# Designed miniproteins, single chains, continued (2), part 78

Each design is a single chain, and the fold is of that chain. pLDDT is the mean over its residues in the fold that is shown.

## One batch from the design tools (miniprotein)

Design m6705
Fold by ESMFold2-Fast:
Structure m6705 (fold): chain A 65 residues (1-65)
Amino acid sequence: SKAEEVVNLAKKLGGDRVSQLEALIAAIVVGVDPLRLSLELYRITGGAEYATLEQVKEAVERVLA
């Protein structure tokens, strides 16, 4: 799935602590809307500097829903 592709790439870039920039790069490469991903990550994390892989997956799933 697109969500699994984004999470796998984000993990390669940032490990278990993914920055917003790393998540956006993963989204762009995989073809997921980076603006929508940024908004959903903000909602899930409360504006935290880093997201967990679970939070990145949830954000991508919300974008693709």
Scores: mean pLDDT 87

Design m6706
Fold by ESMFold2-Fast:
Structure m6706 (fold): chain A 94 residues (1-94)
Amino acid sequence: SEEIEELVKLLVDYLTEKYNLTEEQKKLVEEYARRILENTKGDKKVIAGALLLEIEKYNTPGVLSIDPNYFEELLKKNEEYRKKAIEKYEELLK
């Protein structure tokens, strides 16, 4: 998906600029973000924001074991989490 690849690139570029990711870390973020974006139902921009929120929260790209179904339920049921995800997507765009 073109939208998914664009969002993956935005996530990798943002994290690289902010945290000076190594090439190995960039690849891990790329693979992880692509997998979650492809397998999580809903607004891909909000999902990308939620991914950025989780990556920054734990400061360990590639160590997160988030199930796409759990992520989908969080975004559907938790209004505060959804709002934070939207804010993170806005931050991603700079």
Scores: mean pLDDT 79

Design m6707
Fold by ESMFold2-Fast:
Structure m6707 (fold): chain A 74 residues (1-74)
Amino acid sequence: EENIKKAIELLEKAKEAIEAGDLEAAVKYFEEIANLPDLAGLIGLSLLNAVKEGAPKETLLEAIEKAIEELKKK
């Protein structure tokens, strides 16, 4: 499905941004994901909330990896 594929692409870009120390770019990717329907949008909102709550880099990377795995199951 197009939305699932787009969400995975945006999550991979967010992961690269976080690894590069660019949290602002990662937040923009999470916002794009949050605007997608169904599970993808919920994942985006969850990641935005994690950033708002001050989640550390390692926690964000783990959350992104788990989200990609969950989306690939569909």
Scores: mean pLDDT 82

Design m6708
Fold by ESMFold2-Fast:
Structure m6708 (fold): chain A 93 residues (1-93)
Amino acid sequence: INLSEEAKKLLEEAKEHAEKAIEYARAGDAEKAIEHLQEAIKYADKATKYDPTLAAIARDAAKKALEYARAGDLEKAIEYAEKAIEILKRALE
């Protein structure tokens, strides 16, 4: 994938925040997981200007993770955050 350095930075930020969200969700810290999912969504959304397909899919997966985290379903929040990370890794290839 021929991405600009700016696009790669935004995708890496989204991935790092999604990974942090999983760490906090596994620890049972829903508040911190929600904060990091919101940041992951923000960076993935910014990345849609450069990669409208994969960044958008990752953003939408992170939004699903956020919905589940807000509902207290941290297991499903982790599942969707992991899906977002897989797509972000593909976007960074």
Scores: mean pLDDT 88

Design m6709
Fold by ESMFold2-Fast:
Order: structure tokens, then C-alpha cells, then sequence
Structure m6709 (fold): chain A 85 residues (1-85)
């Protein structure tokens, strides 16, 4: 389904953010990215909950000057927002 494709795309973005955070020693971003991975893997998790966690990662990445993690989180946010329309 379209939702399954969106969840897979968000999962890929979350995994990339997690790997980048580990490489940079950004423990707080890594923790939130891992939380997003677990939420996306649960088919019972609403897209709204996924959106909220992606926004938390985006705000934190921007605050820490992590442009790459911010861009990945923003891409995930846009995909989920389009799915909710």
C-alpha cells in the first residue's frame, strides 16, 4: 500500500539519521532516531505519532547545527504530511 511505502521511506531516513548521529557522537539525536525506528516498525503506530517524532528530530538537529540529519528529518516530515492529506 501507499502507507507501507511511506513507512519504509521514513524507516530508511530514520536509520540514516541514527548512523550519522552515532558517527558524530550525538547521543540525543541517536536516541530519538532509534525511537522513530521502533515507532515506524510497529504497524499500529499512527502516522501522526511518526510525524511528531520526526519533528522532534528536525528541531534538535537544527539546534545542534546538524544540517544532514535536519534534511533527512524534513524529507520524512514532508512524506508523512502528504500521506495525511
Amino acid sequence: SREELIRRSVLTAAEQVYELALEKGQEEIAKKARELIELVKDPKTSLQTILEKAKEIYELARKLGDDRSAALAEAAIKLVEEALE
Scores: mean pLDDT 88

Design m6710
Fold by ESMFold2-Fast:
Structure m6710 (fold): chain A 67 residues (1-67)
Amino acid sequence: SLDDLIKNLSKLLGLSEKEARELLEILMKRYNISADQVELRLAVEVGSLKNEEEREKFIEELRKLLE
């Protein structure tokens, strides 16, 4: 469900559910992709990061997209 996807993104990125929902909508619109595709791409990207510093930098860049 969309609610479960938002909860998964919230946990993955350390964002609130509100921030995760807003980020999801921004990325779907910007890249013209489905919610499932956003979740998959973010999970793959986060999974490719080898250390906490890279993870923090990635999440910081995503937070800059929040209005």
Scores: mean pLDDT 84

Design m6711
Fold by ESMFold2-Fast:
Structure m6711 (fold): chain A 76 residues (1-76)
Amino acid sequence: DELIKELEKELGVTLNREQIKKVHEEVSEKREELIEFAKKEMEKLKEMGVPKEHLELVEKLLKVALPSEEDFKKIL
């Protein structure tokens, strides 16, 4: 819930619990592909010198979509 509130503040959007559940189900089906894609995008953002605040926002989004610490560590 705290991550959801932080994302709502940062993005100015209200996140619905049903929508988050749907995202988790969709992510679960394509987990390996999405992890690999997210990892490449994170590396690209780091190479581009994106500010730490933007990287932290992306990390919070990934934690909402992929609550598994193991999956998250693969992306970082």
Scores: mean pLDDT 66

Design m6712
Fold by ESMFold2-Fast:
Structure m6712 (fold): chain A 71 residues (1-71)
Amino acid sequence: SDRRSGASYANVARLAVEGAERALEEGDREKALRLIETARKAADQLASFPYGAAEAAEIRARVDELERRLA
């Protein structure tokens, strides 16, 4: 169902953002960039679901903050 698919993308995006934050703290910029890409793709999928827009926006804000820290 769309709700189940949205929850799956939400889990992927959340874990990827958390992993990217940890990788950046550990100085692993390559891993952080890969996880940022994963989180953004998952958030884009999540945003396509009627129940996913708010969570996708939260994840995108966290990704944008990480991208600013890497710039």
Scores: mean pLDDT 83

Design m6713
Fold by ESMFold2-Fast:
Structure m6713 (fold): chain A 57 residues (1-57)
Amino acid sequence: SEEEEIERRVEENKPDAIRMVKYLTGLSEEEAQYIVDKEWLPLIREMARRELERRRA
């Protein structure tokens, strides 16, 4: 499903997201991982869910 593909891509690209947060912010690995896991990935998942609903409407 599209939802499964989104989750697969999210998990597969998590290391790159952490590197990007470190690059953009200068924060530590642990801080960047926290932001990605607790803030960015939940937000990206919610945004993707809303976009899928918009396309189905």
Scores: mean pLDDT 81

Design m6714
Fold by ESMFold2-Fast:
Structure m6714 (fold): chain A 69 residues (1-69)
Amino acid sequence: KPTDEEIREAAERLAKELNIPFTDEIYELVRKAADEVYEKYPNASREAILRAARFLATYELLKKRIEEQ
């Protein structure tokens, strides 16, 4: 399972890739997504879980931006 440090690093990379500031919201989205992926796939590698979590967090951020328009 991913560590809090790995989740934080994934969230910081996501923020940088999306050209947005790193915030607690982004960290919480990645953490929640990682928890959800781990619950469904407990035998998955930490790298696979973090990659899936980043995609899920990206979707939630994009969804929020669409809803704000």
Scores: mean pLDDT 80

Design m6715
Fold by ESMFold2-Fast:
Structure m6715 (fold): chain A 69 residues (1-69)
Amino acid sequence: SKVEEAKEKIETAANGAKLTIEAIPEGKEKAIEALKKFVEEVAKEVEKETTEEEGKEVKEYGEALIKEI
C-alpha cells in the first residue's frame, strides 16, 4: 500500500539521519529538520493520493521515529 511504501521511505531516511548524527553530532539539529521536512512531504503526498487519515498515520509514524533520535 502507499502507507507501507511511505513508512519504508521514512525508515530509510530516519536511519540515514541517525548515521549522520553519529558521525557529526554538531549537525543533529539540521539532520532532524531535514527529516521533519521529508516526513511532512511524504505524509502530504499520501494524503493527496489516499485519505487524510492515512496521511496522518504516516506523519505520526515519522514523528515517532524522530523522537527516538
Scores: mean pLDDT 83

Design m6716
Fold by ESMFold2-Fast:
Structure m6716 (fold): chain A 64 residues (1-64)
Amino acid sequence: MPSPEERVSGLLQRMVDAGVPREELQEVVKRIVEAMNAPPEEQDRRLEEVARYMERLIREAEAR
């Protein structure tokens, strides 16, 4: 099973491929940075929340 970090990395690539706007990409990067600055016990949970947000943005961008 990929780590939360590997998962968000893969999702970032998918967001770029899906044509997600720059403003949304910036918000995602901000959320990743905030998750990585959280206490260790919260990092995985916060990265999972970011991953879910990213999956939603990808789905919305791919809905043509």
Scores: mean pLDDT 80

Design m6717
Fold by ESMFold2-Fast:
Order: sequence, then structure tokens, then C-alpha cells
Structure m6717 (fold): chain A 84 residues (1-84)
Amino acid sequence: SVLDLDAETLARVLEEAVRQGRRDIEEARRLGEPERHLALLERQLALYEEALRLARAGDLEGARAKLEELAALQRAAEAEQLAA
């Protein structure tokens, strides 16, 4: 699990996640996705960026907390999508 990695390895994984998140937002904008979808992607990216900052600072607990917030946000978004 990404949550079980040391700070340096976690930071490297999160750098890739941040790059992918930026590409996903650019793609969503190009495709004209709804603003609610863009807002969700932007919130997810912000959590990845904060987790990366904390991991780079050696704060593994802080980074994990941000990744747990991200997981909760993703679960809530999926639940909303299934209820629509």
C-alpha cells in the first residue's frame, strides 16, 4: 500500500499522482466535462499536492491523513454518482 511507504518513496509516488491529476484536469477541460466534475478533480489534486508537501517534509502521518481525506472524497463522489 502507498500508505506503508517511507517518506522519500511516498513523495516520489505522489509526484507521479500530481502529474497524472494535472493531465486528468486538462483532459476534462478539453472534453467540456461538467464544472462539478472539474471541481472534484481539482479538490483531489489539492489533496495529492498537500500530501506531497507533507511527505517531502518527512511528515508521514500528515501525508497519510491527506490520503485518507482523498479516499473519503473519492468514496463520497462515487456514492453521489451512483445515486444520480
Scores: mean pLDDT 85

Design m6718
Fold by ESMFold2-Fast:
Structure m6718 (fold): chain A 85 residues (1-85)
Amino acid sequence: SKLIEEYNEAVEELGKAIAANDVEAARRQLEKLRELVEKVLEGEERELALALIERMLELLDAGAAPREAWERALREAIARYEAAQ
C-alpha cells in the first residue's frame, strides 16, 4: 500500500531528524505521521501512536530539542502503561 510506504518512510525520516536534533524536520515528520497514523493504524495502537506524536509536538512547541522530546514522551508513555497495570 502507498499509504503504508509513506508511513514507513515518515517513521524513518523522524528517526533521522531526532538523531540530528533537527527541530523543523522532526516537526514536519510528526505532523505527516499524525495524518498517516489515522489512515494506517487502528484501535489501541493508533491511540498510543497519536498520544506519543501529540506529546512530542507539544514538547517541541515548548522549546524542547527533538531528542529530549522523544526521550521524555516515551518515558511518560511507559509510565502511563505501567500505572494502568
Scores: mean pLDDT 86

Design m6719
Fold by ESMFold2-Fast:
Structure m6719 (fold): chain A 114 residues (1-114)
Amino acid sequence: SKLLEEARKYVEEARRAKERGDYRKALEYAIRAVRAAIEAMRADPSLAEEALRIAQEALRIAAEVLEELGKTEMAKAILQAEFDAIVALLNGDLETALAHLERALALLEEALAE
């Protein structure tokens, strides 16, 4: 899947940005990775588990960046949304999993607007 390849590329870019202390770029790439993963899950539900694993990596990088920026409550909310998405998908509820990932995206976009 092209969307999964894009998501994996953005996770790697987010990781490298974080390692060099470019927290804004790390969050921008994490957002792109989660968006690509959501689009992959919607386009092909058979890829949902793989797409969710990629989104988890992006969200964990983003949460670590937010903790380093002192945005502890936002980091907690993102990790909660990640957990809720995993639980929903384990129960076969793709739409609820997608809703939790969209919530995490909204929080990340809010962090960039500050």
Scores: mean pLDDT 90

Design m6720
Fold by ESMFold2-Fast:
Order: C-alpha cells, then structure tokens, then sequence
Structure m6720 (fold): chain A 91 residues (1-91)
C-alpha cells in the first residue's frame, strides 16, 4: 500500500477505527508523546464541535515538533480531517 492509499483509507475510517489505528501504529517513546496521543484520542472521542476546533489548534501546535512519532500521528489525524496535502507531507 502506498502512502497516498493508506491516507485515503484513514480518511474513510470511523472515529472508532481511527482511534484503534492510532493505538496500533503509534507507540509513544516518551511521556510527552504519550500525553499528546492521549489528548488527541480524548478530543477525537468528543462529539462537541468546540472539541473539534481544539483538536485542530492542538495538532497545528504539534506540527512544529521534529518527533517522527508526533509527525506520524499528525499525518493520521490530518488525513482523517480531510487535510490530504498536510497528511502526505508528514507521513
């Protein structure tokens, strides 16, 4: 599967499938990474549109990180949110 095909698959995932994909494919190597992943999952679990805005703000902040694991989770989340070009750059 190419990067583009995997990102298209992620974009079609349900919220539950996306959370499971993150947990299966992104293993934190530090407390900072674990906290970032936990916050993203908690924001994804909310049906509140304010939590969606908070998620977008948080991932934009995280986009400044040089961590490969953070970049990978951002690629996954951007793909799910429909930001295909940003997702492809980070993946």
Amino acid sequence: MTKEEELERIAKMSKEELIQYILDNVKPESLEEAEAIGRIVNLLLSDDPERRAELKAFIDELSKSDSPNIKKILAIVYAYLGEKEKALELY
Scores: mean pLDDT 78

Design m6721
Fold by ESMFold2-Fast:
Structure m6721 (fold): chain A 90 residues (1-90)
Amino acid sequence: SERKEILRAIIEQIESGKAKFLPEPSEEAEASLSEEELETILKALNAQLILRYNSTSSPELAEVEKEIKKKGKTFQEELEEQIEKLREFI
């Protein structure tokens, strides 16, 4: 399905560390993905961006870093958890 193909492409980009930004999903992609899938993608991407760069690159990433630290998780653990959740949607 289109949804599964989109999810696989996003997972591969995040895992490879090549995703610096999620492209804004097309109207077709947004219609194919649930709110939970979109939120999980964003959480995985934010964890990857913090690992590859740092939280000082944006105020939004600084807030995400603070939330992950409050949960007692490493950024790698957050990334792996969100990627695993995305794989469960496929």
Scores: mean pLDDT 70

Design m6722
Fold by ESMFold2-Fast:
Structure m6722 (fold): chain A 80 residues (1-80)
Amino acid sequence: SEKEKKLKEFREVIAYRFKEAGKITGKEELGEKLAKAVLEGDWEKVRELLKEFYKALGKSDEEAEKDLKAIKEREEEILK
């Protein structure tokens, strides 16, 4: 369906961004794990890995949750 195609494309964009962020920050393995979890739609795994990634960068769990919320809200708009 059109929604399934848009959801796949959105997840591929988010996965690419996490993979690139991992490379830029010297956390390539963690970025790749985040990308895989996003592509699989495993949002609980994304939450765990994103908090770990942000902690490694000196960022708070609150910042990770805020960014995850923004991603999920955009996914929900695609599925409407």
Scores: mean pLDDT 86

Design m6723
Fold by ESMFold2-Fast:
Structure m6723 (fold): chain A 93 residues (1-93)
Amino acid sequence: MEAEEILEIAKEVYEIVKSASEEGRKAAARTLAEIPEADKGLVEAFEKAVKAKDAEKAAALAAKLVINVGIKKGVKAAKEVAEKVKKAIEEAD
């Protein structure tokens, strides 16, 4: 059940990041860099994808980052990270 919840959250983040503007994806990158629970390697890869304007790769990396947080810190932490990313994108657009 928890694994399914993490995957659904990751799927939502994938769609949000993929559909975001360039400004929205840049805001998400800044937000993720400030989250201590976020894997630094995945955040760096996400920032590179955003800079390259690769929306699909950025979305996939954001989803992977949310899954990683969920595995390490649980569903609540994954949901909090996803909500912060969504808010950053909505405020930038």
Scores: mean pLDDT 84

Design m6724
Fold by ESMFold2-Fast:
Structure m6724 (fold): chain A 57 residues (1-57)
Amino acid sequence: SAAERRAKLLEDIRKREISPSQRETFIGMQLLLEKGDTSPKTFEEAKEVAREAKRKG
């Protein structure tokens, strides 16, 4: 499914060697994905989603 493909995208982004300060942001994105929310298609979209998720908690 599309959700499974997007989950793999997040995994690939994680392995890209992101800064430690972005680690919690990635956790937030994973939680959104598990809730069935919109998953990012690109790293740029991932940044936006992560920033929004962090604002909410």
Scores: mean pLDDT 58

Design m6725
Fold by ESMFold2-Fast:
Structure m6725 (fold): chain A 104 residues (1-104)
Amino acid sequence: SYIEHAEIALKLLKEHPIQEAIELAKKISSDVGRIVQLLAFLRVNGVLKELGMSEEEALDYLTSGDFQYRLLDLAEKTSRAGSLLGLTGDQEVRDVLNKISKER
């Protein structure tokens, strides 16, 4: 289940340092790896802190509709828009996040 992949990704980021979470996620599945890398990117680039969001809240928002539209909406609300716009071209991330959205 893609929802289970999302839950595993959030657990890894909660229980491990970012680098270890990414390495463990990649060993579990490419989908879990993509989710962890996305959330780690948002944390490291200060997007989550600026928006006042946890990793869980960010993932919930990004899977509440089409990933690209949600990402563009977040970009309008942050001084870090350039970092977020770089993610709009990541088809693999988009495909995984949209599959989670469809299972809801």
Scores: mean pLDDT 80

Design m6726
Fold by ESMFold2-Fast:
Structure m6726 (fold): chain A 80 residues (1-80)
Amino acid sequence: SMLEQQARQARDDGIANLRKGFETGDSREISRAVGHLLRVIGYDIEGVPIAPQLIDEFMEESRRLKEEEERKKREELEKK
C-alpha cells in the first residue's frame, strides 16, 4: 500500500540521517533521524502492519551504530 511505502521511506530516511550523524558527529542529523522515527511511530498508531517491524529495524541500527562508535572510541584511547 501507499502508507506502507511511506512508512518504509521514513525508516530509510531516518536510518540514513542516523548513520550520517554518527559518521560526522552532527547532532542535527540525529534530530532529523528522531523526527523520521516519530513518523514511523505515527504509522504504527494508524495501524500500518509493517510499522512495528520498521521501528525495530531503526532501533537495532541505532544500537549497532552506538556500539560501533563506543568500540572505536575505546580502541582509539588504547592507541594514544
Scores: mean pLDDT 85

Design m6727
Fold by ESMFold2-Fast:
Structure m6727 (fold): chain A 95 residues (1-95)
Amino acid sequence: SNKAYIIIKNLIVTLAKFGLETLSSEKIKKITNTTLNLIKSKDQELLTKLNTGNLSKEDTITLLDYIEEAAQKEGVGGAFIKTIKIFKKNISKSY
């Protein structure tokens, strides 16, 4: 359970830093919890993979889709959403 939260939170922090987006610790926690709740309700396979720490490229892209949905629900600005879309494209180009 703790592993899924840590992986999601670390990815959100990385996305914010890359996008030069100043997200408060409170906002990061809200996006993380909303992402986790979306995965728990829609994608039990991804939740299991997050808890084992073993994500494929496709799993990571799906995780970024859930983070994007969560960020939109939490009212995060377009700069952060744009950064998520860039990361998805970069991962899709990985071997």
Scores: mean pLDDT 85

Design m6728
Fold by ESMFold2-Fast:
Structure m6728 (fold): chain A 101 residues (1-101)
Amino acid sequence: GDDYINQARSYLDQGNYRQAMSYARQAMDDGDYDGAIDVLQQVIDGLKDDPIRRALGLHLLGQGYYRQGRLDQAIQYYQQAIDLSPGLQLSRINLDQVRRD
């Protein structure tokens, strides 16, 4: 919800992408998919020089779109996460699930 997104944005402003992603995930669990997606897009931009952490951000962005029912966007972001980190099993599992749904 808004409290989690406000915390996520505060950590984003500090360059603390790990905490920003953590609070964005909590916002998704609270049903605030739009807020979480907005924060995660900014996290991904901030992680341009860190492909492994950027892949984790892309994975979470894919989850946000999946929970909204935006399956085409979820597939695109899971695929981008796999492309940056081929060993990221959670994105592969979630991509397979979205393709079955």
Scores: mean pLDDT 85

Design m6729
Fold by ESMFold2-Fast:
Structure m6729 (fold): chain A 86 residues (1-86)
Amino acid sequence: SSSLKKKLEEERKRLAKEIVARLLGSMLLSLHPEDPEAQELAKLLFELSEAIRNKDEKKAKELDKEVEERAPEIGRLLDEGVRRRA
């Protein structure tokens, strides 16, 4: 049914977002273990991952917006960390 297909698609997207947030947070801490900015951003990403796992749609939406607003900072730290290891 179209309803079941839509539900499976939404669950897939939710699971993907949870996994990506958790992995990005872990990468930030691994690449920048002593950077307070990386620690703060990792905490934000882990809180988003946890809100998604707990199916707290309101909190997940609010945290997702905050992550989106801070995406340039996350991208910069990931890029700098990868370049340092290359």
Scores: mean pLDDT 85

Design m6730
Fold by ESMFold2-Fast:
Structure m6730 (fold): chain A 56 residues (1-56)
Amino acid sequence: SLEEEANAIVMRRAKAALDADPSGEAIRQATDDGVAEAQKEIERRKLEENLKKLLE
């Protein structure tokens, strides 16, 4: 689902930030960046799905 994909993007960025900085200070920024990336991916997929339905 789109929600599962969005969560995967956010978790991937948060994990990378934690691996690079174990103090966790970078996690907030990484989470915000992940949310922005997930939002763009959701919008892209919705557009593709709408186009596919229109062409059927």
Scores: mean pLDDT 77

Design m6731
Fold by ESMFold2-Fast:
Structure m6731 (fold): chain A 79 residues (1-79)
Amino acid sequence: SAALEELRRALIEGDLERAALLLHELMTQDDSVLPAVAETLLRAAEELERRGGDKELVDLARLTASSIYRALGDYERAE
């Protein structure tokens, strides 16, 4: 979706305010988008790591994705 692509761009650009607003919007719609949000966070983290980006942001994105999978009961993907 356009919102997921915008979230990925915001994370790669380090625009944490925009990323937080997009996460809030996506997560308040319904639980069916949570797996796609987690996958988008993981893809953004991989892209940032490949570019030598902010390690703290990479770690935060991975932790957030793990937390989403854990909340959904998908413990294998959360690890």
Scores: mean pLDDT 78

Design m6732
Fold by ESMFold2-Fast:
Structure m6732 (fold): chain A 87 residues (1-87)
Amino acid sequence: SRREEVRERVEAMLAANREAAATSAENRALTVAGLRLLLEQLESGRLRPGDDPVVVGANRAFRHLSRDPLLVEVAREALREALAELA
């Protein structure tokens, strides 16, 4: 189904973040911060102003995901699951 296809796309996008988080405690903390910010943006519908790499990365991901309401819904679910595992 379209929902299954969208879930696979979101999990593929999160795979790199999960791999990065596994490399060091510092990378885990940065990954968690970025994913928390992205989830907040998807829940509020608002971009975070700032030039920090974490903010810039989250804003880029938010712009990509926010183009499709189903992608937003599935990404919010997947981000909550990823954060529960990593945080």
Scores: mean pLDDT 83

Design m6733
Fold by ESMFold2-Fast:
Structure m6733 (fold): chain A 106 residues (1-106)
Amino acid sequence: MVTLTGGGTYAEGGTAVLTATVTGPAGGVAVVRQRPGEPPLMVGAVGADGTGGGAGDRVTSTGDQHTVTTTVRDLTAGDTGDYFGAALPEEPGGPVLGEPVRLTVV
């Protein structure tokens, strides 16, 4: 099971903090953005070794294999979309997505 928190309405130039939590076995946790007409983007992730990564210079991720906190700073209208927590499998397979949270930048 995967849960994501930190959606809502944010000001342009502000900071959003998105926390994804996975229950059960996982090789890592990610935050994924989906927008209409666009492919899914992995915004931030943490692997089993605690190594965090993010899409571009405005994103940082910290955590472990069960929880990732992804911070997106200097928000733009382009950051608006539906965001999902994703459990990354330990074995080859697709990620398991949780329920979306909406992030809106105004």
Scores: mean pLDDT 75

Design m6734
Fold by ESMFold2-Fast:
Structure m6734 (fold): chain A 81 residues (1-81)
Amino acid sequence: SAAAEAEVRTLARLFAHELRRLGYEELADQVLAAMEARDWAGLLETVRRAVALFEEESDDERLKAGLRALLARLEQLVAEL
């Protein structure tokens, strides 16, 4: 679906921007590269790695919950592509 792809691209860009703000420049670049390549499996793998890193490194439970929700939404959208 074109609508599902548009939402994936929007969420990927917002996530990459947030990763850069937090200092995770390489992860941000990997998210955007997967998105531009339409490598949806690679996008999900990169987001899962980011979620795992924040589970280990962050004490911000709201951030962790938001990242888990983002991953779940991206998994749903990618399944529609």
Scores: mean pLDDT 86

Design m6735
Fold by ESMFold2-Fast:
Structure m6735 (fold): chain A 61 residues (1-61)
Amino acid sequence: QREEALARADRLMEELGLTPFEYLKRFLDRWFELAGLPPVEVKSLEEIGEALDRLVREFAA
């Protein structure tokens, strides 16, 4: 629709990609946003697991 908004959204989705890692990272970032936590930098599936564990601990507390 609007090129500016569409381009930004599409660009972010393209950069995150549809790879397993980027797919999970996208959800991880969303989880942190919904939880009111700052996004985390991850570059591997293992790091995603670590971040998720941290998020769960935050909720448990």
Scores: mean pLDDT 67

Design m6736
Fold by ESMFold2-Fast:
Structure m6736 (fold): chain A 68 residues (1-68)
Amino acid sequence: SLRERLERAIERAKKLGMKVNEEAVRFFLDALENLSEEEAVDYLTQKLGLSKEDAERAVRAARAFRER
């Protein structure tokens, strides 16, 4: 399921020493069809308080759920 993939990506990111906001990643997955990658990164940084680096990594992690 989408939730299981999200949980796995969050756990992987944490094991790699990255800070990942779970709620931000969920929002990004939902917004992927409506926002550009740049807009999603800006949203995660401005509205959810992620650093740009964390937001970019969350974007890459979330993209892995959508892409085959």
Scores: mean pLDDT 62

Design m6737
Fold by ESMFold2-Fast:
Structure m6737 (fold): chain A 115 residues (1-115)
Amino acid sequence: MIAERIVETLERLRRAVLEGDEAAIEEEIERLGRLFGEAGLSEEEVREFVEYLRRALATAPGLGTRLGFLESLIAEAEEGAKSGDALKAARNMVGLARAAATGEPFGVNYPSLLK
């Protein structure tokens, strides 16, 4: 299933990040983009994901933050594999990458601190 290939690719990306292998990091990011397209994301959604993923990894304050972010993506991809809904999982992962890249957690642009 496509979701299982996404999990495998994320595990490889996590190893590349842990090892500091910049070439392997870029290769696995490009592979994730292709798999997200296969899952049913538009070219624009794939482009957004790849850009946010690169930015999130580049701007993370340390290895622990990078690994924690990748673990959240792996958990979402594993849920997609269990449910059989790789497209929903891929869209949720785009949102997770956006939140990590922008410093804007999902739902945290509220003008009121009381809601």
Scores: mean pLDDT 80

Design m6738
Fold by ESMFold2-Fast:
Structure m6738 (fold): chain A 76 residues (1-76)
Amino acid sequence: HMSEEFKEKYEEEINEGLKLIRQGIANSVYKTYLPKLNEEQKKELEKIMQEYIENGNFSEADRKIKEILKKVEEEK
């Protein structure tokens, strides 16, 4: 009942939906952590979140975020 054209369009919509979900997660991370970070750390976090939005690898992003946060704690 579904055409190949519909299947391709559906896959495209799923990929866009997943990127929107990942963008929402990134916004939550920004809201939580950006007030605690300096300008360089904010740029690092933004880069990590952009990579996560593109590749969906949250485990890698989470590890990198924890590295930034550990550095912040050790500077106190």
Scores: mean pLDDT 78

Design m6739
Fold by ESMFold2-Fast:
Structure m6739 (fold): chain A 70 residues (1-70)
Amino acid sequence: GGYVEAGRAAAEALAAGASVAEAGRIGAKTGNVSDDVGMALAIGAGYELSLGHSPEEAGELAGRGAQKGV
């Protein structure tokens, strides 16, 4: 697992209609990261999805951003 895997799982959950909290938990479990990191990735992925990115793109952008502190 990792940040990009967590971000992608969170983005897919959000696209499927999950809440940010649910998406964060799913992302955390999938990426084997903390729930706090999963929540941050769900928020970031939700933002990227709102800009029109696909779930895969949104999750990757959120995951890479979290790794780099952006």
Scores: mean pLDDT 83

